Designed miniproteins, single chains, continued (4). Designs and how they scored, part 15

Each design is a single chain, and the fold is of that chain. pLDDT is the mean over its residues in the fold that is shown.

## One batch from the design tools (miniprotein)

Design m12529
Fold by ESMFold2-Fast:
Structure m12529 (fold): chain A 67 residues (1-67)
Amino acid sequence: MDQLAVDLARLAAAGLSVEELIAYSLIKFEGLTPEEVAKRLGISVGTVKRLIERAEKALEATKDVPL
């Protein structure tokens, strides 16, 4: 199991929406920039950065708990 799969499982357990998980996976798995994710989701780059920051903070909060 790679780190991305673990991260996605932790974020899902933390209650993130499917859309937030998709945005996170596009950045981490496909290597897209926030600008590219913004184009695909039809939102601003700032919103994408906020979504990613939220997902990463949720991951940080759960990183030390067994999952």
Scores: mean pLDDT 71

Design m12530
Fold by ESMFold2-Fast:
Structure m12530 (fold): chain A 77 residues (1-77)
Amino acid sequence: SELSLKNLEEMAEAAKDNPLKRGEVWLNMAKIYEIEKDYEKAAKYYRLAAKDFESAGNTQKAKELYEKAEKMEKLAK
């Protein structure tokens, strides 16, 4: 829902100094946009999540999320 996305945006801002926590928030936003079939926004938030997981040292999860973002970008056409 729109309210859930707004709450997640506020949680991401609150977690700006915690890449693991912010990455999980971005991932939840990406999943919501994917369910709504807003693939352009889903790709954006999967990439933001990937960057934060990479910063946190979770390189494998970051790679998987970058690949998911690329799949979303292909669906957005």
Scores: mean pLDDT 87

Design m12531
Fold by ESMFold2-Fast:
Structure m12531 (fold): chain A 77 residues (1-77)
Amino acid sequence: MKEEADELLKKGLEADRQGNYEEALSYFTKAAELYIQAGDYEKAAFAYRGSAVAARILGNDELAEKYRKKAEEVEKK
């Protein structure tokens, strides 16, 4: 689980570097969900922030705000 989350985070960062923001958003969101299941709330918050940035670049401000709030909530755990 945690190893799978780490691989998805790596793929999200690579997609972000290449300007593939839809793929980056997908990978970051999935990584965050797996990190939550693994109890790694710091990495889950980091991944959700990646999702928020990707969503904002894609022009979806509502989705960006949703993931920003998820990152803040997860960091409190």
Scores: mean pLDDT 86

Design m12532
Fold by ESMFold2-Fast:
Structure m12532 (fold): chain A 61 residues (1-61)
Amino acid sequence: GGEKSAEAAKEAAKRGDAAAAGVAGYEQMLNGGRPELGRKAAQAAADGDAEGAAEYAVQGS
């Protein structure tokens, strides 16, 4: 599973916290074994895109 990390990313995105959404996406990469989605979530967070970071974390669930 990666459902808890995906949920945390969604909640971070709702409050506009791109860094927290990116961290949750990276944790999804470590737990879900989908490194490409974790990298995309981290890149979205670096770009200030909290919603994009959360979307990649959810896709990795």
Scores: mean pLDDT 70

Design m12533
Fold by ESMFold2-Fast:
Structure m12533 (fold): chain A 64 residues (1-64)
Amino acid sequence: MDAEVLSGLGLIYLALGRQAYEKGDFDGAIEMYEKAIELFRQAGDTEGAREAEELLKKVREDKA
């Protein structure tokens, strides 16, 4: 799979994580952001991975 497709999937999971977070589904947000990080890393998208990691850290802090 090429890097553009992987990065695009990362953006989709990032958006799903944000939506889960807005609904108070912190476990769902964590799962979606972890998947986004993996996809961005596979794509070599260091900026996308970093953004997803920052959002994951924030939601973990808000959960506990």
Scores: mean pLDDT 83

Design m12534
Fold by ESMFold2-Fast:
Structure m12534 (fold): chain A 95 residues (1-95)
Amino acid sequence: METEKERIEALIEALERFIKWAEEQGLDDVTAAGREALEELKKAYENIDKLSKEEIREIVQKAMDRVLEALKDHPELQKKFAEIQLEEMRRRLAA
């Protein structure tokens, strides 16, 4: 797998786990923002062979900015998202 594709795949899995956790906590605004970001990332992943590395980075940045904006006043949620991302990356490095 190419580095850009692996990076998007890892981010999608981390974001799906975070969204599920956020739903269980009743965090509707965070859940909505996460779902929008997830949809954009999944569309980029499906079209990865048609996108330049720059276009992929712009899509990832836009999706992450949407999530971070929803979390900006919630440092505990930022920490939770970061922990989930690190766990997903660690899992993939071990596989």
Scores: mean pLDDT 80

Design m12535
Fold by ESMFold2-Fast:
Structure m12535 (fold): chain A 73 residues (1-73)
Amino acid sequence: MEKEKEFNKLMDEAIDRLVQEAEKAGDTEAVEEIRKLKDNKSIAYNLAITYFREQGKYSEIDKLIKLYEEIKK
């Protein structure tokens, strides 16, 4: 399986959800900050983990960590 594609899919889902929530809240500054930070893989990874943790989606965190370790080698 293409682990990098799976990682990017999970990352994109989390980041897109964060952007959508910030847009719904009218927090334009947060939207801009998330868009800038998502280009930094390490920072985007930490944002995705934080999002899944806040949602209680620990299985998604486990998958994300496993994929990150596989692709950064």
Scores: mean pLDDT 77

Design m12536
Fold by ESMFold2-Fast:
Structure m12536 (fold): chain A 60 residues (1-60)
Amino acid sequence: KEEAIAAALASLPGVSPQTARVLARMVAEGKITPDQAARAAATLSGVPYEEVRAAIEAAL
């Protein structure tokens, strides 16, 4: 699940593989929710939140 979330986030424009890995790890460890990760990735990439959230849910 962590690898799938990292891959989904890294596919977004402007999200580095390192940032994607950190966010995926934080979700896996329960430090942040998938929703919080989606909001951060949407802000970094400029992709609409709804599309980013759907990609993360598909990776869960």
Scores: mean pLDDT 79

Design m12537
Fold by ESMFold2-Fast:
Structure m12537 (fold): chain A 92 residues (1-92)
Amino acid sequence: SDALAEAAAAFEARVRESGGEARVEIRGDTAEATVRGASVGQAIGAIGGATQAMLLGAEAEVKVEGDTVTLTIRGGSEEQIAAALRAAAGGS
């Protein structure tokens, strides 16, 4: 969907503006957003995205490994994944 593609692009742009590197991979009902060179703000954003996904009825996981943060969303609709990625980009 356009909303999902837009949300992924916005997330990647937000991370790059902060000096990090982001990649979003979508596989069916699963999304994996990986941030390299992540700040504490990006880690908090990923937790916000995971929280939003879970509130909407999807499953979510945040993994922190050094300066790499990965947000995984599973069993989500395109709208739920898009909302989670927007929340992650907002840093809340």
Scores: mean pLDDT 81

Design m12538
Fold by ESMFold2-Fast:
Structure m12538 (fold): chain A 57 residues (1-57)
Amino acid sequence: GPAAQAREEEVERLEREGVRAYLAGDYETAARHVREAFELLGRPELGERAAAQIRAL
């Protein structure tokens, strides 16, 4: 439905911005976007794990 499509679009936006930050070496911003994307997907535990891995770079 419309709510699911809006969530998907926001996740894709956060992924694009996160990848951009990662390629620029801004790992803190990349980690935040990854965490936010996984929270929207209902998987905050995966987001925390991914963010920790990015920050460890």
Scores: mean pLDDT 85

Design m12539
Fold by ESMFold2-Fast:
Structure m12539 (fold): chain A 104 residues (1-104)
Amino acid sequence: VPTKEELKEKADEFNDLLSEAVKKHAPKLSLEDQLRAQLLHMSIVGNIEVILRSKNVALMKQNLAALKRDLDELLSLFPAEDQKKLQEKFDEFAKIAEAYIASL
């Protein structure tokens, strides 16, 4: 059963990688897509924080679902290579998060 510390470590790894990708690729987008990327990035970080801090299983599941949706939208703005790398790192986080939530 994954610990809260393992969940936080995977969240931090994903957040760092995502922040690097946004910093690298967002400036190359149209102004509208830059603003959309910023909003989606803020939403993703917020959803991860709820998953890390909450003890409410239903709320954690809701935020994990929102996170998946917002990530898919954000990734559509990035090159395919970065999409694959971010998706793989997200899948690692999501697997730990789902197992952690199921243990509560």
Scores: mean pLDDT 88

Design m12540
Fold by ESMFold2-Fast:
Structure m12540 (fold): chain A 60 residues (1-60)
Amino acid sequence: SEIEELVEKGSEAYNAGNYEEAIKYYKEAVELAKKENAPVSLYVSLELLLIGAEIDLSLQ
């Protein structure tokens, strides 16, 4: 799915230390999940990924 592709791209960026790029992809995944009325569990997981990347960016 497009959400899975965005999470994969975000995770690749995150693992490379490119937190701004990871945040961009995770935000796109969250917005797509909202648009598709995805399950709350998926939405929460995506929001946690986004928050984690934003925290790690702030610690650079």
Scores: mean pLDDT 84

Design m12541
Fold by ESMFold2-Fast:
Structure m12541 (fold): chain A 68 residues (1-68)
Amino acid sequence: SSMLERIRELLLEVIKENPDSVEAWVALGKVEYDLGNYDSAKQYYEKALELDPNNEEAKAGLEKIKAE
């Protein structure tokens, strides 16, 4: 989806300026998952968990990827 690709670009700009934004890393993981880019989704969820080990959305995202 061209819309998801645009959202990804906007989130990458957010991360560039705010690399400690757990919410932006989680959102990038979700967008990459929806685009079918599971390797990128995994990396972004893992980055979110490096910043916040208790982040339930990032944990859930990784579980979805492992189940595929």
Scores: mean pLDDT 86

Design m12542
Fold by ESMFold2-Fast:
Structure m12542 (fold): chain A 63 residues (1-63)
Amino acid sequence: MELEIKASLYTMAGTIYEKAGDYAGAAEYYRKAAEYYREAGDEELAKEYEELAEEYEKKAKEA
């Protein structure tokens, strides 16, 4: 589905920011991915990426 493809692209962006050490950016894109997975009806992936976004948001605040 188009929403799942968009979610996948946002997860890729999140990993790029994560690898660059930009945890705030990673969190934003993972949160966006979770939003699109939820709209696509994939609650498992939505929850997974929402939790990952919260984790990186915490890392960004601790840096």
Scores: mean pLDDT 81

Design m12543
Fold by ESMFold2-Fast:
Structure m12543 (fold): chain A 75 residues (1-75)
Amino acid sequence: MPEITPEIAKKMLERAEGLAEKLAEAGLEELAKKLKELAKEAYEAAEKGAPQEEVLKIVEEGSKVAEEAGDLVRA
């Protein structure tokens, strides 16, 4: 698995923001907020030079939220 650098984390944050906009349009404001918060935490952790294990854990939590949200939007 590639290292989550601040540059990669920023791209993840941008993707999360796009998905969060779609979730908000679907009425899933709570999931949209959680996704944005987790993506921002991952970016801040990477920027501060936190251990990769810590950054990856936040990213994995965000991925689970995104999967849950995607399932709800498709329903």
Scores: mean pLDDT 76

Design m12545
Fold by ESMFold2-Fast:
Structure m12545 (fold): chain A 59 residues (1-59)
Amino acid sequence: AAAAEARAGQHEDDVLLNKVDEIIKRIEEALAKETDPEFQENLKLGIEFVKKRAEKLKA
């Protein structure tokens, strides 16, 4: 609705979308190293949350 923050001039930037993809990749790497099943579940939820946010960013 309103994107007028002077410091946030990159709300439709390829860099922003690429950062989201990189974050997902880092969480997947953390999931691969994780041995605690509770933390594995939390990381999976984190990936889903980030993907849902990326869908909104794509418009």
Scores: mean pLDDT 68

Design m12546
Fold by ESMFold2-Fast:
Structure m12546 (fold): chain A 105 residues (1-105)
Amino acid sequence: MNLLKQYEELKKQAQQAQARMKEVAERAAKVAFEVDKKLGLDLLNSGRASAAEIDNLLDQGDKLAQEGNYEEALQLYSQALQLAQQSLQDFEEELKKLEELLKKL
């Protein structure tokens, strides 16, 4: 029971972090397209790749949880959360740099 609640909560946190990361990544890509088309495309592709990797970790965790392997499912959800948080930070820094560049144009 307690372990079940813990992996459900961790999965929810990972999904929320991924949603925020997608939002910031999309905004960063839009600003980047105003500065340089290649930079915009590179950021769009990077955001999509990060989102896909997080989805893969969540899917693997779900499969392990369905098999009753909750400890390994927790580990994968933790990895998904860490990746989502790291990617969010990276895209927030890039967005900040791009907004500063756009002000100089």
Scores: mean pLDDT 85

Design m12547
Fold by ESMFold2-Fast:
Structure m12547 (fold): chain A 73 residues (1-73)
Amino acid sequence: SLEEKLEELKKKIRDLVVQTIADSLIRIGDVLDEGLRAGLSPEELAARMKEVNEQLLKDIKKTDEYIEKLLKE
C-alpha cells in the first residue's frame, strides 16, 4: 500500500541520515587519533580537521541529493 511505502521511505531516509552522521563521527575520531599519534602540530591537525569538515559537508550534500531522488521515485 501507499502507507507501507511511505513508512519504508521514512525509515530509509532516517537510517541514511543517522549513518551519515555516525560515519562522520568515526572519521573525526580517526583523524584526531592518527594525527595525535603521528605528533602533528596544532596547525597541521587543524588543516586535517578542515579537510574532514569539508568532506562532511560534501557527504551531507550527497545525502540530501539521494533523499530528493528517493522522494521523486
Scores: mean pLDDT 81

Design m12548
Fold by ESMFold2-Fast:
Structure m12548 (fold): chain A 88 residues (1-88)
Amino acid sequence: MKFKITITVPKEKAEEVKKKAEETLKKFVKENPSIKLVSIEVEDLEDGKAKITITVESDDFELVLKLAEEIYKATKPLGALSVGIEEL
């Protein structure tokens, strides 16, 4: 199954939050090789915010939820406003 993890962030924080999310993802995937990274995309929302979308493949929804939780914990101190998850 494919999942989108979406991070909303102030635009000026987008690069820093993206880097931290990528570092967190890389570490998590090393420990949990059943998760595969598909893509990372950044969209400017024009409201002074940006949206970072991380697409992953896994057969374990609970593991993807744990990944989203770890990303939020790591990026919240850097200015992440919200983290969401969607099944594709």
Scores: mean pLDDT 83

Design m12549
Fold by ESMFold2-Fast:
Structure m12549 (fold): chain A 65 residues (1-65)
Amino acid sequence: SKDLVKYIAANLLEAGGDFLISLNDPRLYADAAADYREAGELYEEIGDYEKAEEMYKKAEELLAK
């Protein structure tokens, strides 16, 4: 289903953002924030509002650095 594809994509984007942050390189923060935002949009589209909010907060915190 489309929701399953979105769920997988959201999980991969979240993992990608987490990986970029694990490198402790500020040059990657914008890319990590973009991954988290896209993951948040996908979680929101499938009705996982709690995960969407978590992703948006992670992105916002990175952009504030």
Scores: mean pLDDT 87

Design m12550
Fold by ESMFold2-Fast:
Structure m12550 (fold): chain A 66 residues (1-66)
Amino acid sequence: SDSLAKAKEVLVKGTNKVIDLAKKGDIDGAEKALKDAIDKARKLGMPDDSAKNVEKSMKDSLKKTV
């Protein structure tokens, strides 16, 4: 499925950017990058429940770095 493959690619690229920003201590930038990646994945047809689970998991990880 093209939509799921593209959504996965967007999340992989987005989560890598979130991790890189978090490693630099740019938590605000990491949160923005996460939101942008989730929004793009949703537009590509990712189910809301799946998008919420990924967002929650990543936000919980970011909070532990602050």
Scores: mean pLDDT 78

Design m12551
Fold by ESMFold2-Fast:
Structure m12551 (fold): chain A 78 residues (1-78)
Amino acid sequence: AGEAALIAARTALESAKDGHYGVAAFNAEQAARIARDLVGNEKAAEYFQKGADSARAGDADTAVKYFEEAIKELEKAL
């Protein structure tokens, strides 16, 4: 479950850096669901959701920062 969340998270981060904001938001939302429902990491899920919201708004820099913080929180739980 945690590895699946990390794969989705890394895809979201790369997509945001490439300007594919819709793909970034989708993958971040999937990572948030896995982090919340399967891993039990509420803080990582919150950061992924904030990153997804920022990506949808076209704020790539803010989205990337939230995805990086979410990945750090998720890695601490694994």
Scores: mean pLDDT 81

Design m12552
Fold by ESMFold2-Fast:
Structure m12552 (fold): chain A 58 residues (1-58)
Amino acid sequence: MEKLKEAYELALEIFETNGLDVDIDEVARVLQKLFGISYDEAREAAERAKKELEERLK
């Protein structure tokens, strides 16, 4: 649970710094390597972060 929250927060920073055009798979792989979580968990964290930022822009 703690690692998933940290992965989500890092995904938010990656998209805020590099823009929403960054590939979800690329972000997920970075999260997987840094936190040792599964690819599916990393992908979900990256997708939630991107969706959150897209909604904030409205």
Scores: mean pLDDT 81

Design m12553
Fold by ESMFold2-Fast:
Structure m12553 (fold): chain A 120 residues (1-120)
Amino acid sequence: SAALEEGTRLLAEGAAAYEAGRYEEAARLFERAAELAREVDPELAGLALLGAGEALYKLGRYEEAARKYLEAARLLLAVDPADGRAAEALERAAEAYRKLGREEEAEELRARAEEIRAAA
């Protein structure tokens, strides 16, 4: 579909912006890619949200980064319960929660990521 083609293009543009250190631009591009893909391609949406979380983390926007990582994990796990990218997203969310002093929530997310990796 045109939305998936645009979503894939925005994902690539977001990755390029991220590699160039343009994290605010990368976050916007990734969020737009996720919006277009969310109901049509949950895997693409999950990958885009993982990218958005990484860009927001680089900006020090840890609460927003954690939310994007958790949504990425949810979408990826809905496609494949043993998806290693979902485990990565949960580990990244745990790191963001540690930056926020939310150590108990960080530990719970790391435990969930380990369970996914053990099942893979």
Scores: mean pLDDT 90

Design m12554
Fold by ESMFold2-Fast:
Structure m12554 (fold): chain A 77 residues (1-77)
Amino acid sequence: RREEIIALTKKFAKAALDGNKEEVRKYGDELASLLEEMGHTEAAEEVRKAVDDYLAGKITPEEAIQRVAEAVRRALA
């Protein structure tokens, strides 16, 4: 489970840096769903918001990656 979260976080980061919006939505949603299933509701909400903000052009790929990484780090602490 922890390994799956880390793998999804890396896939999300790569998709964001590549500008692949379809993969950003896919891996972001998968990551958020997994976090929510594990009881990390706040982290899941932060991931979903970062995905939505990135896809809406409100934040950079770097900002989206940082926000997702911080949410995941807090959840796994």
Scores: mean pLDDT 85

Design m12555
Fold by ESMFold2-Fast:
Structure m12555 (fold): chain A 81 residues (1-81)
Amino acid sequence: MSTKERIDIFADEVLDLFKPYLTDEQAQQLRDLIRKSKNLSEAVRKAIEFADTQPIDPSLKASRITSASLRAIGEELDSEL
């Protein structure tokens, strides 16, 4: 799988996690941010930074949007051949 394909899959998985908590505009901004990343590790970092800088309720972060969850998704995709 190409790096671009992995980043696109990561964007879709992350947006599925964030979708109930974000407006369509915020979701599009997050997708664009992830897709502009050079590699999957950068995409994971940008997704974590976005979650931390946006006014997302801490209880929502605790349920599904965690740094650990975002890293796990990224690492799973990066380890696949």
Scores: mean pLDDT 69

Design m12556
Fold by ESMFold2-Fast:
Structure m12556 (fold): chain A 80 residues (1-80)
Amino acid sequence: SAEELEAAGLAALERDMELLEEEVARLLAEGRVEEARELLLRAAESAERLAEAVAESMPRLAERLREVAEELRRRAAALP
């Protein structure tokens, strides 16, 4: 069902966010701040695009994707 697909999408998003956190932490530990910023901004853009694509069929996933995009943009802006 669409609800089962939405639940799977939410779980996949949380896993993807964990992987993103690890990569961002690695880049920052290496002093690669601009690459970390670019990665966060690209991830935010992808999340927004996916949210738009699934807004009608998976509104809960769309809402979480928009929250994630906002968080990622704020984190990118907070980098030195």
Scores: mean pLDDT 90

Design m12557
Fold by ESMFold2-Fast:
Structure m12557 (fold): chain A 60 residues (1-60)
Amino acid sequence: SPAEKAREYIKKAREALEKGNLKEAVDYITQAAYYADQAGDPELRREARELFEKVVEKAK
């Protein structure tokens, strides 16, 4: 389902972010946001946005 795919990409994005792989994290966040929007799940959309903000903060 789109919600399951969003959760998988959120997990992968968190793992990439923890390892400092910012480009990989952005790629996973983009996929997570796409599937979260298809799922119509506000919580999954919020989680993807929060992860993106963390990437932006680390890229500074």
Scores: mean pLDDT 86

Design m12558
Fold by ESMFold2-Fast:
Structure m12558 (fold): chain A 55 residues (1-55)
Amino acid sequence: EEKKKEILKLIAEILNLIGDEIEKELAGKPLTEEEKKEIEEKIKKLFEKIKEIEK
C-alpha cells in the first residue's frame, strides 16, 4: 500500500519533468544541452528510487 503511493509519486515527478521539457520545446524555448542532462540525471535517480522500493 505505502510502496504503491511512493511509486506513483515518483512516476508523477518523472511525468512532470518530461511535460515541462515538452512545453518549453513547443513554446520555442527549448532546454540547453546542460539542462537536458540535468533532467535526464534526475529522471534516472527517480527510476533508481522506484527500483529500490519495488524490492
Scores: mean pLDDT 80

Design m12559
Fold by ESMFold2-Fast:
Structure m12559 (fold): chain A 66 residues (1-66)
Amino acid sequence: MSELELLEEAFRLAEEASRAAKEGDLDTAIQLLQEAKELAERAGMRRLVEELERQIADLKAQKEAS
């Protein structure tokens, strides 16, 4: 998979995660963001990895508060 393909798939997974989180499915949202993060890591996109880590942490905190 090319760097562009990894990045494109990572953004798709992040969008699906956003929709799942809005529907209250935090477990699915966290899993999708973890998959997106793995693709971003393989693409060498350090800033995107940091952003995805932040989003995962936020969703985990939200799940614990629920």
Scores: mean pLDDT 83

Design m12560
Fold by ESMFold2-Fast:
Structure m12560 (fold): chain A 88 residues (1-88)
Amino acid sequence: MKNARGAGTGISDDGVGASAFAYVENGTPQEAAAIAAKNGVREASRLGGTPAYGGGAWISDDGKVGLGRAEGNPDGSATATAGKEVEL
């Protein structure tokens, strides 16, 4: 069983930032990063009262590093877009 961890950050239009971490049992690094990114932008947006933008980062088992984008809104909605992996 593979467990994954991810980190994400967001910043609102008024400069309020938030960071989040995610742990996913039997998940992918990409999934953990997407969850962390959505939580970060959602919290930044909620605290700032404006839309927030940010993303998440992950490292895969084969040593590739990936980055994804996320957007959050004050109504609590959040979306994460799958990013690309780059071999180091």
Scores: mean pLDDT 76

Design m12561
Fold by ESMFold2-Fast:
Structure m12561 (fold): chain A 62 residues (1-62)
Amino acid sequence: GKFILEAIKDYEAKEPNELSLKKGDKLLVLKVVDEEHVEVENLKTGEKGIVPKSVLKLVSVE
């Protein structure tokens, strides 16, 4: 299934390939980049980018 994550805090993108998040944003996992980073799609905005795993929690699987 597909993983849905939620931002546990606001995050400001530090690089052009990163995505800024607001606390409570729902994110679809597209790809695991490394042990600290995932590529996600913000389900509210449709924006895609890389975010650190440390600002996310798992909400659902599908």
Scores: mean pLDDT 82

Design m12563
Fold by ESMFold2-Fast:
Structure m12563 (fold): chain A 64 residues (1-64)
Amino acid sequence: MKITTEEQKKEVFERAKKILEDAYKRGLITKEQYENAVKEIEKLLDEGATLEEIDRLIARVIAS
């Protein structure tokens, strides 16, 4: 799904941050990986990334 509105961007970003924060708290990723992933998601959303691209990034970070 293409993220086209500011409201959709905020919702996707908030959800992504919660998923990454949970992964960090569970010891699946480091604090550095969490901070870098949040930064990259914000950049991708600003560049007009799709929901699938954001989900793929989250999956890659957690699997690493």
Scores: mean pLDDT 79

Design m12564
Fold by ESMFold2-Fast:
Structure m12564 (fold): chain A 68 residues (1-68)
Amino acid sequence: MLEEARRFVESRREELLADPGLVLPLLREMLERGFSPEAIAEALLEVLPSSATRAAMLEGVRGFAEGL
């Protein structure tokens, strides 16, 4: 699960770096595919190398996951 989540995020990495707002549609699609919020958050942490970009996207994931 986590490895598949990582690959999915990595396929969208350049898009997410250009437009962090895309993290919410990505979360929705990943949840629809059966990924857990925890796996999605871990995948984002593993794939995104910059701390600032990682933090911004993680905040989006955390807010969404806490709502679940």
Scores: mean pLDDT 69

Design m12565
Fold by ESMFold2-Fast:
Structure m12565 (fold): chain A 60 residues (1-60)
Amino acid sequence: VAALSAAQAAAAIAQASKLIALNPTNADILAALSYLIAQTASEALKAKVAALKAALAAAQ
């Protein structure tokens, strides 16, 4: 459902921001983002999660 996928995209970004704020390891965040990309059928959600994953990788 497109509307549900949009809500999931917002929730995923919010969750990732919280995980970063709670000082998780970079590997844990990357693993979680990779899992979300693999599990989602939503193009919008995949794009947002992929962008966040790329930003974390670039931060190394």
Scores: mean pLDDT 60

Design m12566
Fold by ESMFold2-Fast:
Structure m12566 (fold): chain A 73 residues (1-73)
Amino acid sequence: REEEVERLKKEAEEHLKKAREAIKKGDFDTAYEHLDKALEAARRLEELGEKELALRIEIEVGVLALEAAVEKL
């Protein structure tokens, strides 16, 4: 369980990092793909009972999605 949680946390962190870099470059399609993958990792963490960690990832995704939407305007 702990090993699976750590793997999913790392996957979410990597996707959030890549999404942030894509937003900086104006590559919003790539950013949204990585945000979707981070949300998938959060869902799996929720299924494993890691509700607080999943919620934190979901909040970060929401902030980056809002940033991307503002940058597109």
Scores: mean pLDDT 83

